# Designed miniproteins, single chains, continued (3), part 24

Each design is a single chain, and the fold is of that chain. pLDDT is the mean over its residues in the fold that is shown.

## One batch from the design tools (miniprotein)

Design m8804
Fold by ESMFold2-Fast:
Structure m8804 (fold): chain A 107 residues (1-107)
Amino acid sequence: MVKEAVASGTLNAGESLTVELDVEAGDKVTATLTGKGESDLVLNLRLVGKDGSVKEASAQGTRTAEQSEVTLTVTLDAEEDGKATATATVVSGTADVTLTLTVTKVD
């Protein structure tokens, strides 16, 4: 079974989009950020367990005028029931972004 949350929009430097989903122990959590436009992008994925455990992963990339788009992906395994939060941030420039958070039950 797959759960998905999607957010999209045009972001200027310093702006961000956030999506969140509930997770259970054993879930595979994937955040994907696709950006169009000349920009520096950061994708952060944070898992917070009900036991207070925290797991984070980040990816960053630069989309230049020579590229049609940039795609950043991070994946984490949930060790405890809790919440997954994905945040997309434009560090410089302007980008049309799509942020997708996917939670997959592996069992």
Scores: mean pLDDT 81

Design m8805
Fold by ESMFold2-Fast:
Structure m8805 (fold): chain A 59 residues (1-59)
Amino acid sequence: SLADEIEELKKTFEKFRKATEEMIKQMEAEGADQRLIDSIKSGLETTEELLELRLKRAG
């Protein structure tokens, strides 16, 4: 069903989000460029917002 597909998509995104957050923590620990870190964080937030908006519009 569409609801099952939406649930699977949400689980996939959460896995991606956690992996990205762990990558950010590692980058911060290694003294990576703060602008690059901020860009990755912004990209993750934008992706999450777009996913939420699309799921809301799907009804």
Scores: mean pLDDT 82

Design m8806
Fold by ESMFold2-Fast:
Structure m8806 (fold): chain A 116 residues (1-116)
Amino acid sequence: SVGDLRQALDLSIEASRLSNEGIRAAERAEETGDDKDAKLVMQKSGEAALLSNTTAFLSRRNGDRATQSLSEQASDLSRQAAKAASNKDFKRAIELLRQGNDLSNRAIAQLQELLS
């Protein structure tokens, strides 16, 4: 439904925002070694993964396999970023979040085209 696609778009936009916040927190954690920033990377990455997984579910039920694939990959990368952050590998967390964010932005573009 158009409502599901609109929800998928909103969730993809929020996942991108959370990934960017996670990248900034990881950059601070890399510089300072602050456990607070490390925990924030894990939290933001985990939230982004959950939203991307929900986007994949909504896309699948609406026959949008392209957005499903992009969002499943974004979810996997965000989960890996949370694990990297838990191991204090912030360089790897940044790399994974940037890749996941790129996929989320591609999902956003796909959903915007479907809704136009």
Scores: mean pLDDT 92

Design m8807
Fold by ESMFold2-Fast:
Structure m8807 (fold): chain A 61 residues (1-61)
Amino acid sequence: GKRAAAELVSKEFGLPVGELLRLLDRGLSVEELAAELQRRFGLSPEQARGAAEGLLTMSQL
């Protein structure tokens, strides 16, 4: 579920759970979510893609 996805990615990348939950609720693609994570939290392109993929995959499980 979305909360578990946000909590796992929060632990891995040091990001705020509440902001990750808000981003998941926007229904963004992997590319759009990665761009938002890079823009908002200063993640590298590789970190942002990994975080976005993890968030979307785990939110659907």
Scores: mean pLDDT 84

Design m8808
Fold by ESMFold2-Fast:
Structure m8808 (fold): chain A 89 residues (1-89)
Amino acid sequence: MEKELANVRKLIEANLPDNPEVQAQLLELEKKALELRKKTGTFDDEVRDIYLEQLKLAVEAGAENLVELYKIMLSTSSDPKVQEFLKSL
C-alpha cells in the first residue's frame, strides 16, 4: 500500500510539475481508492468511480501519461458510464 502510493505520487508529480492543486486532488483520490481496495481486496463500483474522477482530472490537465494509466485501470470495467467516457476521448 505505502509503496504503491509512493510510486503513484512520483508519477503524478513527474507528469504535472506545474499543477500542485491537481497533484493534491489526484493523490487524495488515490489514497481513497487504496483504502477501499485494502478493505475489500477487489475493484468495486466505488473504486471505479474514483479512477474515473482521476481520469477526468488527468484529461483536463493534459497529462497524457496519467490518462493512459487511468484508462488501463478502468479497462476491466464494463460499466456504461466508463465505456461512454472512454469513447469520448
Scores: mean pLDDT 76

Design m8809
Fold by ESMFold2-Fast:
Structure m8809 (fold): chain A 67 residues (1-67)
Amino acid sequence: SHHAADRAALAAYLRHGVSPEQASAAARALTETPPDASVEERAARLQEKAGLSPEAARTAAEVWART
């Protein structure tokens, strides 16, 4: 959902200092990824689409999965 994607992007922003532009790109990448994708697949897409570091991407992917 958009809410889960926004929560995940916000976690990357607050914990890893990603830019607001990267946070917006991350939320969009998460909403465009299939809902059954693994945490590892989501983290890889976040790195590719939003330019997140591996640490920020994994944080966002895990928050999305736990929300």
Scores: mean pLDDT 78

Design m8810
Fold by ESMFold2-Fast:
Structure m8810 (fold): chain A 85 residues (1-85)
Amino acid sequence: MEATEEEGYRLGYEGAKESQKGGDEVALENGGRGAGLAQAAGDENNDAAGKGAMKGAQEAGASSIEAAGGGAYGGGKAAAAGAAA
C-alpha cells in the first residue's frame, strides 16, 4: 500500500471511532475539516488517502454517517501530509 493510503487507513479508522463516541455532530464536524484539508492536497494525494480512509472507516464498523465524517477527516489529513512531503 502507498504510504499516503496507509496513513489514510489509520486516520480514517481513528476518525470513525472518534465519530462513534461523539455521534452525528462530531461526524459532521470531521467531514467539514476533511473537505478543507482535501482541497489543499491535490488529486493524487486525495485518491490514495481516500482509498485508505474508506477501508479504515469500514473496518472500524462505524455507521454510514460516522464512517463518512471520520473517514473524510482522516483522508484529508493524510492527503495534506502527502502533499507537504
Scores: mean pLDDT 67

Design m8811
Fold by ESMFold2-Fast:
Structure m8811 (fold): chain A 80 residues (1-80)
Amino acid sequence: SADEAELRELHARVLELAKRVYELLQDPSLSEEQKEILRKALEEADAQAQSVADSTDIREQIAALRQIIAILEKAIEEVE
């Protein structure tokens, strides 16, 4: 279904962004203030994921993944 395809694409995007965040956290050129922005984003993303952990509603899962993507993209943009 279209929703299942979207869910798979959003999961893949979250994994790409999470990998980028972890790469930036290992970058010695980033300040502690920049790294704190990234850590806070990971905490907010985890909280969003936990909010739907027990949900079987695919639309609710899609909405949560979109929020996670927005959180991670914003943090990456702020430190790059």
Scores: mean pLDDT 88

Design m8812
Fold by ESMFold2-Fast:
Structure m8812 (fold): chain A 72 residues (1-72)
Amino acid sequence: TYIPSLEEFKAHLERLLKAAEEAYKAGDYEQVEDIVRTAEKIVELLKKNNYPKEMIDLAEEFLKRVRELLEA
């Protein structure tokens, strides 16, 4: 089973956040909502599989930031 490094995981989350920000600017709220669902799934999977706390914290912070786009 592939476990990404903390650096690779951060880069992955940054790409998703950028995609969410660009979708929000384009008025594609369905895409932003899909990314929120993806973020929720990532947090769930990390917790279920006992991933390092640092990765869980990063994923939870990412989820908060994506949710804030829809609430702003």
Scores: mean pLDDT 80

Design m8813
Fold by ESMFold2-Fast:
Structure m8813 (fold): chain A 87 residues (1-87)
Amino acid sequence: LSEEQREKVKKYIEEAAEVAESRVSPEVGKQVRDLAEKAIEALEKDPVKGLIYFTAMAGLAADATKDKELQEKLQELYDKAKEAVEK
């Protein structure tokens, strides 16, 4: 990944984590943040692993809330991150 692509993906992961944390319990929010940090760390060496952690984070938040609007927003951010990785 270029530096610009990495920064874009980090921005989408961070936005997704913030939105998810605002909608879940504090306990689930800690797990969301942990997965977001792992996603960002993975981006430097393996962007695909970064996207896998992003998917796990989005799935955790969606399952915890059963909120379709949150799931849709997280999917939108994931799709943007994936597009940025694919160039």
Scores: mean pLDDT 82

Design m8814
Fold by ESMFold2-Fast:
Structure m8814 (fold): chain A 100 residues (1-100)
Amino acid sequence: MEVLDEEEVERAREEIEERAAALREAGVDENRILAERYFNLGSIYEVQGKLEEARELLEKALEHLEKAGDVRGSFVVKAALEGKPEEMLKKYEEYEKKKK
C-alpha cells in the first residue's frame, strides 16, 4: 500500500475535481464519479490509519452523493464518518418506509 503525504492528498482532491470538469463537458454525471473516487481514496487512507485525511475525503464523497441524489450512498458514507453504522442504517430504513 502506498503512503501519501498531506500535500499529495490536496493534489489528489484537485485532480479529482479537475477530471470532473472534463466529464461534465462530456455530459457524464460527474457527481457519481467524484463520489466514487473520493470514497475509494478515503477508504485507502482509513486503512493506512490516516483518519483525518480519510474523514476529509469521505466528507467530499458525501457532498457529491447528496448532489447526485443517492440517498442510500449518503447514509452509508455518513455511517462511516460517524463510526455508528447500526444507528445510520436504522435512520435509512425509517426514511425508506416514509417515502413509500
Scores: mean pLDDT 68

Design m8815
Fold by ESMFold2-Fast:
Structure m8815 (fold): chain A 81 residues (1-81)
Amino acid sequence: SGEEALRRVEDALVGLYTLAAEGRLDLARELFERQLARLPAEHQPLARAYFDRMFAAIEAGDMAGFLALAREMSAHFRALA
């Protein structure tokens, strides 16, 4: 459901932010893959595209871009719920 997808997205975003802030991108990617696998199949490509963009922003040191993408992803999945 859209509500389930939104909850998984919010959980992944909180986890990604926390682990990225600690420099643990390995664990952040693992958390992402676990949460992605639990999303409805129709939402997985969209979620993966957002996370790829967020990881690129983190790797570039663009924390403002990461937060903007996280908010965009959250709003997008909230609209689907």
Scores: mean pLDDT 78

Design m8816
Fold by ESMFold2-Fast:
Structure m8816 (fold): chain A 74 residues (1-74)
Amino acid sequence: SAEEQFEEWLEGAKARYERVKPSLSEEQQKELEELLEELERIYRDFKAGKISLSEAVERMVEILERMQEIIDEA
């Protein structure tokens, strides 16, 4: 289901953050934590029916891509 896919993306993002955290600057840690909070907000809004599946996918993918960009810079 879409919920299961979003949960996997969210948990995967959290696991990646924890793995790389020791190599990150304070600024990178703060930005990634803010992106994780936004990812969780999108997931909650989707579950609450506040946003469509298409909107949730687009927004989550954009955040995941931004997170990967920051991690790649570390």
Scores: mean pLDDT 86

Design m8817
Fold by ESMFold2-Fast:
Structure m8817 (fold): chain A 84 residues (1-84)
Amino acid sequence: MKEKEELIEKIKKRFEEALKNETSPVRQAMLKRVYERLLEKADEFTLEQLKYLAEGKFDEAISLAREQGKYDIAELIERLKELV
Protein backbone atom coordinates (compact mmCIF):
# COMPACT_ATOMS: atom_id res chain seq x y z
CA MET A 1 0.00 0.00 0.00
CA LYS A 2 2.72 2.53 0.93
CA GLU A 3 4.73 1.45 -2.16
CA LYS A 4 1.74 2.23 -4.42
CA GLU A 5 1.35 5.68 -2.81
CA GLU A 6 5.10 6.40 -3.29
CA LEU A 7 4.89 5.41 -6.97
CA ILE A 8 1.82 7.64 -7.49
CA GLU A 9 3.77 10.50 -5.85
CA LYS A 10 6.68 9.97 -8.31
CA ILE A 11 4.25 9.97 -11.24
CA LYS A 12 2.74 13.26 -9.97
CA LYS A 13 6.22 14.83 -9.77
CA ARG A 14 7.02 13.74 -13.35
CA PHE A 15 3.74 15.31 -14.49
CA GLU A 16 4.49 18.59 -12.65
CA GLU A 17 7.93 18.73 -14.33
CA ALA A 18 6.33 18.13 -17.75
CA LEU A 19 3.79 20.92 -17.13
CA LYS A 20 6.55 23.37 -16.05
CA ASN A 21 8.51 22.65 -19.25
CA GLU A 22 5.47 23.00 -21.56
CA THR A 23 4.86 26.53 -22.88
CA SER A 24 1.78 25.77 -25.02
CA PRO A 25 -1.53 26.25 -23.12
CA VAL A 26 -3.21 23.72 -25.45
CA ARG A 27 -0.59 21.03 -24.74
CA GLN A 28 -0.72 21.83 -20.99
CA ALA A 29 -4.52 21.31 -21.05
CA MET A 30 -4.07 18.00 -22.92
CA LEU A 31 -1.40 16.81 -20.43
CA LYS A 32 -3.62 17.71 -17.46
CA ARG A 33 -6.63 15.88 -18.95
CA VAL A 34 -4.66 12.71 -19.74
CA TYR A 35 -3.03 12.73 -16.29
CA GLU A 36 -6.37 13.27 -14.48
CA ARG A 37 -7.94 10.35 -16.40
CA LEU A 38 -4.90 8.18 -15.57
CA LEU A 39 -5.22 9.00 -11.84
CA GLU A 40 -8.95 8.11 -11.95
CA LYS A 41 -7.86 4.61 -13.06
CA ALA A 42 -4.93 4.37 -10.59
CA ASP A 43 -6.78 1.76 -8.48
CA GLU A 44 -6.87 -0.53 -11.56
CA PHE A 45 -3.08 -0.33 -11.94
CA THR A 46 -0.78 -3.03 -10.59
CA LEU A 47 2.41 -2.07 -8.72
CA GLU A 48 4.38 -3.17 -11.82
CA GLN A 49 2.45 -0.77 -14.09
CA LEU A 50 2.85 2.11 -11.60
CA LYS A 51 6.59 1.36 -11.35
CA TYR A 52 6.98 1.52 -15.15
CA LEU A 53 5.11 4.85 -15.24
CA ALA A 54 7.17 6.27 -12.32
CA GLU A 55 10.40 5.29 -14.14
CA GLY A 56 9.20 6.80 -17.45
CA LYS A 57 9.08 3.36 -19.11
CA PHE A 58 5.96 4.14 -21.10
CA ASP A 59 6.47 1.40 -23.73
CA GLU A 60 6.64 -1.28 -21.01
CA ALA A 61 3.56 0.18 -19.26
CA ILE A 62 1.64 0.20 -22.58
CA SER A 63 2.63 -3.41 -23.37
CA LEU A 64 1.58 -4.62 -19.90
CA ALA A 65 -1.79 -2.83 -20.14
CA ARG A 66 -2.44 -4.39 -23.58
CA GLU A 67 -1.52 -7.87 -22.28
CA GLN A 68 -4.11 -7.37 -19.50
CA GLY A 69 -6.77 -6.26 -22.03
CA LYS A 70 -6.80 -2.72 -20.59
CA TYR A 71 -6.73 -0.96 -23.96
CA ASP A 72 -8.21 2.28 -22.54
CA ILE A 73 -5.29 2.53 -20.09
CA ALA A 74 -2.81 1.70 -22.88
CA GLU A 75 -4.29 4.52 -25.02
CA LEU A 76 -4.00 7.03 -22.14
CA ILE A 77 -0.32 6.11 -21.59
CA GLU A 78 0.33 6.41 -25.36
CA ARG A 79 -1.15 9.94 -25.31
CA LEU A 80 0.93 10.81 -22.23
CA LYS A 81 4.10 9.58 -23.99
CA GLU A 82 3.34 11.84 -27.00
CA LEU A 83 2.92 14.89 -24.71
CA VAL A 84 6.00 14.34 -22.51
Scores: mean pLDDT 78

Design m8818
Fold by ESMFold2-Fast:
Structure m8818 (fold): chain A 68 residues (1-68)
Amino acid sequence: SAAEEAALAAARTAVDQLVREQPDAPLESLRTAARGLVESLAERRGLSPAARDRILAEVLAHLEALRA
């Protein structure tokens, strides 16, 4: 959906910024922050649990790629 795509784009942008601001942070700390971000975003935008889980999977994969 357009809402899911917009939420994914917003979450990716926020994770890009998080990695830039905390380049030495442990990956697990960044993953915890990313999960909280996606959950907050999904709640505020009224996304289903299934959409939230899809966004979370994409965002965590993006985060791992940024740290590789």
Scores: mean pLDDT 85

Design m8819
Fold by ESMFold2-Fast:
Structure m8819 (fold): chain A 67 residues (1-67)
Amino acid sequence: SELDLLKRILAAELAELGVPVDLSRLSDAQFRALLARVSEASKIPDPEEKAAAIRAAAEDFLREHGI
């Protein structure tokens, strides 16, 4: 599905930020919630702050879901 492709793309991007994860384990609802958090962090103009915020958002989300 389109969501499965997006899960693979986001997983690759997160791996480059030091957060290696298999997002295929997330439900569609969980994945949309993760996308929303990452999208908000991605609005930060400073590249270093943006990378840190995206990483933190992803790590916090994954911890909340036991991943």
Scores: mean pLDDT 84

Design m8820
Fold by ESMFold2-Fast:
Structure m8820 (fold): chain A 65 residues (1-65)
Amino acid sequence: MENLRKAAELAEKAGLPGLSGALRYMADQLEKFGVDAEKVRDEIIETAKKNASPEAVKIVEEGLK
């Protein structure tokens, strides 16, 4: 979850405030429900590849390592 929060910070610095907010919300939801970030990682990356720029995808991949 710390990596998702770091990715949100990187997204904000890259001028992607929507992605930053989404990543923070995701970190909070995973923490709240005890969901394994590894299990949802592939779905998040796949969704980012369909809806976001290559720069945004790189940030998401870095945050989910």
Scores: mean pLDDT 71

Design m8821
Fold by ESMFold2-Fast:
Structure m8821 (fold): chain A 83 residues (1-83)
Amino acid sequence: SSIIEGAQQFVADARQTLAYLQQTRDLELAQRVAEILRHAIQRLDELIAQLQDTDPEAAAQLQQLRDELEAILQQVEALIAEL
């Protein structure tokens, strides 16, 4: 699925961005990244809800990717609290 592939790429990019934020410690960038991640998680939650009954396997895969983004967001928020 192109949607799952896109979500996988977004998670990979988010992990790289987190590593960059940990190196640069840029508060303004970290705050913008947190907002982008919250928006992405909301979109995934909506998509998961739509797929739950029609494609439960895709919904489960997206749920795992959503949970990975949530973990990345928590790390970004923890970094913001330190800056």
Scores: mean pLDDT 91

Design m8822
Fold by ESMFold2-Fast:
Structure m8822 (fold): chain A 69 residues (1-69)
Amino acid sequence: EIKKKIEEARRKLMEAMSYGALGVGYAAKAVALKDNPEESAKYLAQADEYLKRSDELEKEAQKLLEEAR
């Protein structure tokens, strides 16, 4: 069912964008906390995790779009 795959891919892309925005936000916070290396490191680690989740969701969405073709 093509329409359902496209809709699911759209939802995954929206989630990927949300995680990507969180990742960028946490990375920016880490830079702002440069004088607090322990706190900065925690924000950077969280940013990496969010960006990784964004990437994984984007790849899942791409797979669904390919299956819809």
Scores: mean pLDDT 84

Design m8823
Fold by ESMFold2-Fast:
Structure m8823 (fold): chain A 81 residues (1-81)
Amino acid sequence: MEKLASLFTKKELTEEDVELLIEALQSPDPAVRLGAINIIEKHAEQLKGNEKVIEALQRVAETDPDPAVRERAKRTLELLK
């Protein structure tokens, strides 16, 4: 969570930051997955058309056991299209 929190206030994400977000979307903790989605939403303008992030969010939207996490991922995908 601490590493993810620092990304929320960052002006621009690096490739390493994007990798951390994709890893966080696979976390067993739903709070960590939601945190990653919130950061992606904040940086949606930078991440528009980012295929790696879009693919990771599509997986979460389809397979996440938490319906709130799935709904949030679907909404975030619309911002990246």
Scores: mean pLDDT 81

Design m8824
Fold by ESMFold2-Fast:
Structure m8824 (fold): chain A 75 residues (1-75)
Amino acid sequence: MEEVAKEVVQAALEIAKTGTVDEARRFGRLVGRATRDQPELGELIVEGLRKAAEQHPEVSEALRAAADAFRETLA
């Protein structure tokens, strides 16, 4: 579970560095929908994205967009 969350966060970070904020947002939404039946994994992903945004301030907008879009799927 933690390993999968780390892989998802790393993918979001790569998208944030190489793509657009909108692409990061779409990725967050996609992952949120894909993990909707795994709430514990979802919480680890959201926390990992928040921590990554703190560690990478220059791409924090994209990482926060991914986290926000992910959280929208958690209802």
Scores: mean pLDDT 82

Design m8825
Fold by ESMFold2-Fast:
Structure m8825 (fold): chain A 56 residues (1-56)
Amino acid sequence: DEEERRRALEEAGRRGQEAMPPALQAIENIKNGKPVPSQFSQDAVNDMRESLEYFE
């Protein structure tokens, strides 16, 4: 019912976020000062930060 509709909207929002490649989401998080997901190694995070210097 109302809760089912709310869960459907939450699921749609989650799927929309999952459509964005994890690397792009991590870069957006770095730009916004948010924590990067723990699935990325420190080397990968450092590479992403260096990339931001060249692209923006």
Scores: mean pLDDT 65

Design m8826
Fold by ESMFold2-Fast:
Structure m8826 (fold): chain A 81 residues (1-81)
Amino acid sequence: KPSILEQIDALIGLLKSLKAEAEKLGDEKTVKELERLIEEARRIQKDYEEGKISEEEARKRLQEILGRVNKIEKRIQAKKA
């Protein structure tokens, strides 16, 4: 099972990939939304590394971001069609 830090790194990678795709589509609103999500993921990483949040709290926050990512991914796919 990946560590929580590995899961955060994977999420940031996914968000950066989706941002690049949104940039190719000229979807500035989605680009800005993804930039905010990258910042949120980085804050989870920092808070966890500083001991401000537990692993359980970090996982819960990652799941919230993943829910938003699913909606963004569907939006990007719709713009390609």
Scores: mean pLDDT 84

Design m8827
Fold by ESMFold2-Fast:
Structure m8827 (fold): chain A 73 residues (1-73)
Amino acid sequence: SNLIQKISKELGLDEDTAKILVEAVRTFQKAKTLAEKLGVSFEEADKLLKQARQIQIDHDTEEGLDLIKKALK
């Protein structure tokens, strides 16, 4: 992506390292936005994103729905 290439050039990092850094920043931004939208703490939102990512790998839709329902209570 253009962002990964720019970070690689400007910070003098290889593209794999730049990609990891971009992913970390994106995860932080998603957790922050999710916390604001749900009215929960950053820590709870970060935990939800990590658990949701694991469920996506396992392709378990029922587990994903149960996780979200529990988090919103």
Scores: mean pLDDT 74

Design m8828
Fold by ESMFold2-Fast:
Structure m8828 (fold): chain A 95 residues (1-95)
Amino acid sequence: SLDEHLAELEARLNQVLEEHKDSSAGEILRALGQLLEELVAPRRAEIVSDPAARERLVEILAEAYRQIGARYPEMAPVAANAREVARRTFESSFP
């Protein structure tokens, strides 16, 4: 189901953040981008069509951006606007 798929995305995002705790912000963002291409891009049309799924994806991404901003001072502006950045990422930044 779409709900199970988004739960898998959240779990794998948390794994990426833990595995990359000593990585640069750029390395974490690259890993995040690869995960979105693997798990979100193939089901983007379903997520776009479901307001609840779309809001859940935005919240999952916003939490990831908040955690990245907490680790890296240069990412603080992204963390401060995490939900808006997540929404923009979903709507315009990945295929």
Scores: mean pLDDT 80

Design m8829
Fold by ESMFold2-Fast:
Structure m8829 (fold): chain A 82 residues (1-82)
Amino acid sequence: MAKVTITAEVSGSEEAAKAIADGLVEGAKALGGTAEATVDGTTVTVTITLDSAKVAEDFAKLAKYGLENSPGVASATATVEV
């Protein structure tokens, strides 16, 4: 199993932060993974566990790219631990 940790700082509202957290959790579940999310104001942290390291790396890369290119997101990081 591989663990993905995604942290995003949202320049928008707390509602926007919650929507981002929900989207990441839903995406992880669609890939057969498990996810837990915390939202602290405009800071989103999502921890995802996936059975495939390749799927985890692809998910982390895609999520980081999407978040970094969102006008409502100030910063995003994604790390994969195998």
Scores: mean pLDDT 81

Design m8830
Fold by ESMFold2-Fast:
Structure m8830 (fold): chain A 81 residues (1-81)
Amino acid sequence: SMMELEEVLRLLERAEELAREAIELARRGDFLGAEIQLGVAQLVRAVARLLARKAGVEDQVRERFARVDRLIAEAEALLAG
């Protein structure tokens, strides 16, 4: 439904914001803050995926998931070294 799609999109937007905050914190040398924000981004992303599957909207949100996954990967790379 449209309401379920809207909920998934809100979670993906939140995951993007958290992943971007993790990147910014890592760039500033706040590695603890970056790890916390990255962890929350990964959790929100996982919830979004479960809801997208339940709602049958995975294909409609594929590009948004890809964007979140790229930001999470960038944050992970910055924290790794």
Scores: mean pLDDT 91

Design m8831
Fold by ESMFold2-Fast:
Structure m8831 (fold): chain A 82 residues (1-82)
Amino acid sequence: KEKVAKEAGEKVAKELEKILSKEAAEVFGLGIEDAVLADATAEQIRESLEENLEGMAEQFKISLEKAKKAVEIAYKTVEELS
């Protein structure tokens, strides 16, 4: 469980470094790790992130389009590790 959560968070952070700053990608990855540790499903994580899409765009200083892409990358990554 802890290994899978850490792997999901690290993999999401690495993929997001391509579209976010290193710091933003790391923060996002830690959030994914925490969610997986709390037994959240990939679908529940996606729903939570979609509810906060505008907030994420503001926090990370990215477009809404990039925020949406980040959510899809996170969802795909967690699904592949499930």
Scores: mean pLDDT 79

Design m8832
Fold by ESMFold2-Fast:
Structure m8832 (fold): chain A 79 residues (1-79)
Amino acid sequence: SMRDRIRDIVDRIFNMSTAQRQAQMSPDQQDYIRAYSARYGVSYATAAQRAMMAQYMATMDDSDRRIMNDIFRQRMRRQ
């Protein structure tokens, strides 16, 4: 189902290594993530996860975006 696919995307993002995340991003995106990490006092991994989630949500319709946001919030609460 779509919900299962979205859950798989979230799980992949959270379990992805730093090298794998960087391979999915432009140099400008990587610089943004470093600046975000420094600015908000979160790890590079956390900043990258948040950026990737936002990128996926931006390409989704409202229904799929709501599903992803709900799964992400539940995952963040337990992490």
Scores: mean pLDDT 74

Design m8833
Fold by ESMFold2-Fast:
Structure m8833 (fold): chain A 88 residues (1-88)
Amino acid sequence: DKEKADEIIKKFETELNSILEEARQRLAAGEDPEKVREEAITRINELSQKVIKEINKIKDPEVKAEAIKKYTDLLRKFNAELDALFRA
């Protein structure tokens, strides 16, 4: 169960990094900032909904609680980084 939880969190972080990097590249290419931001937010929301559903299937309460904490920390971090990207 711990290995499965770690895999879910690692994949979540990898996909969040991909969304953020794609947003950076699109802004650097001169794409519409409103469109880039809306699409990034939509992707993060869809991804976070899928990931929390997977975490909720974890049977071990301690492993599940740790995964929820890591999920929340990552989501907070990436939302802050996304906000900073569009504030610049």
Scores: mean pLDDT 87

Design m8834
Fold by ESMFold2-Fast:
Structure m8834 (fold): chain A 81 residues (1-81)
Amino acid sequence: MEELIEQAKKAVEAGDAETAFRLAVELINKGYYDEAIEIAELLKEKGFFEQARIVLSLAYHAKGKLDEGVKKALEIEEEAR
């Protein structure tokens, strides 16, 4: 995933917010939430606030649901005992 992160960073540096946004969403879909958050922070630094906001919202939402999913899986395992 190093290549995907590097491509996203280069897109931000080049002012290509659309490419950086797509790559950040792909990182989220692959479970790399912290890396997607990093790209969103870079987008924010360049003034692409809307793209940054959407990526941050998606990444934190996915992290929150993943934590809830793990918690529910553990609860089901305990309930089956």
Scores: mean pLDDT 74

Design m8835
Fold by ESMFold2-Fast:
Structure m8835 (fold): chain A 63 residues (1-63)
Amino acid sequence: SAMEAEAGRVGAELAAKAKDAAELSARGRQASTINLTELGASEDQAFKGAAQGALEAQEAGLG
């Protein structure tokens, strides 16, 4: 039937558009995640260094 063929074609077109939208969304999310992860990694490194320094100071009897 022409209606079933049309529905199949529309479905395929929507699936292709959904894939393109998902790729664009993933790219935007990747850019946002990189910024957040980069900031988080910088803070984590600073906290790790501070914690290590505090532990060493405590073991040396300075705290």
Scores: mean pLDDT 65

Design m8836
Fold by ESMFold2-Fast:
Structure m8836 (fold): chain A 89 residues (1-89)
Amino acid sequence: SVAELAERLGISPATLATILVSVAEILLGKRLSPEERARLVRGLDSLTPEQQQLIIDAAKKHSFSPSLIARELEQHPELKEALLRLALA
């Protein structure tokens, strides 16, 4: 869940949700609707442990910068596609 990932990162669930929404918006080149934002946050539980660890590593490596995290995710196409499917499904 977003709460479990946020605890592992040492930040609030609301802060992590805001960061991940911003990352998805950068990757898509558009703003997410409230429904798309809610789907992205709820869908984090469907990510594999390896995908969740990549998010944690990217967030820590780039000091929680959404732009730099989005750039890192371009190097991980399977994770990028998984995150975008969570928002758009």
Scores: mean pLDDT 84

Design m8837
Fold by ESMFold2-Fast:
Parts: sequence; C-alpha cells; structure tokens
Structure m8837 (fold): chain A 68 residues (1-68)
Amino acid sequence: GSLSEGVRRIAELARRYPDATVAEIGRMLGISGEGAAAVVRAATGDDSITVDTTGREVLERLEAAGLV
C-alpha cells in the first residue's frame, strides 16, 4: 500500500489502542514493528519514533504534521 494508506491504518489503531506500542500496532496490521515505525517516521519526518512509541504519542505527532 501507499505511505498514506499505512498512516491511515496506523492512526485508526492508535485511536482504538492509545496505550499500544508501535510494535503492537505493527503486529495487529501484520507488519513488523520496525516497518510500522518507519512509516510514521517517513510521514512525520520525526526520527525519534521507535517500536516502543505509544499510539497516543503517534497520534500527537501525526496531528502536529497535519496528517490526522
């Protein structure tokens, strides 16, 4: 899928599970946690996003980037 589709799917799960990590969200999507983290980093330009970043933090950074 496109980067935009990846971001949309991650944002949907982050809203449902704000305390889930990027690794857990990646698992729910059937992708690696590093793959999910790479999608968020590429979309936001924020290199501090890791597999341990929570859904709540991901949503805050996506909102700051104007993506949600």
Scores: mean pLDDT 86

Design m8838
Fold by ESMFold2-Fast:
Structure m8838 (fold): chain A 97 residues (1-97)
Amino acid sequence: DEALARRLLAEIAAIRDQLLSETDDARIMALADRLDAIADRALAEISDKAKVLEILQAAIDALMSAIRTRDLSKETLLYLIGRILRLIGKQFDIELE
């Protein structure tokens, strides 16, 4: 769990940096898809609830940072918002137990 959690957090940090510098809308949306896939992997493979919540929050923070700092197209903005809402939903599902 710990080694996988550290690896997934490092991948999220790298994607966050890419989101802040990427200019192509399709690539920005693909990076958001990768964050969602990392979140799903954490939910499937990590038994430590606190580590899963940390990973979900890191993914949410990466997408929120992109929205706050980037002049995004309406389509890309709505796509990132949709990803954030899905991640928040996953976070709530974990915390209800």
Scores: mean pLDDT 84

Design m8839
Fold by ESMFold2-Fast:
Structure m8839 (fold): chain A 68 residues (1-68)
Amino acid sequence: STEEIKKKLEEEAKKNKGDVQYSLELTILKLEEFSPEEVKKGLKDALPNADTEGKREAAEIALKILEE
């Protein structure tokens, strides 16, 4: 469910700092407006263009959670 996905993202955000935490929090906000499938597509499209290691790591974490 979307609620389970949000909970897992919140738990990962609490374990992380900086860009990783911020990017995970943005992903949670996107799930308020978009379906998990739309958010997953957006993350896959953004991953090759991640300009920091933290943004890339956050996208990978979020994609793993969205694919569970």
Scores: mean pLDDT 81

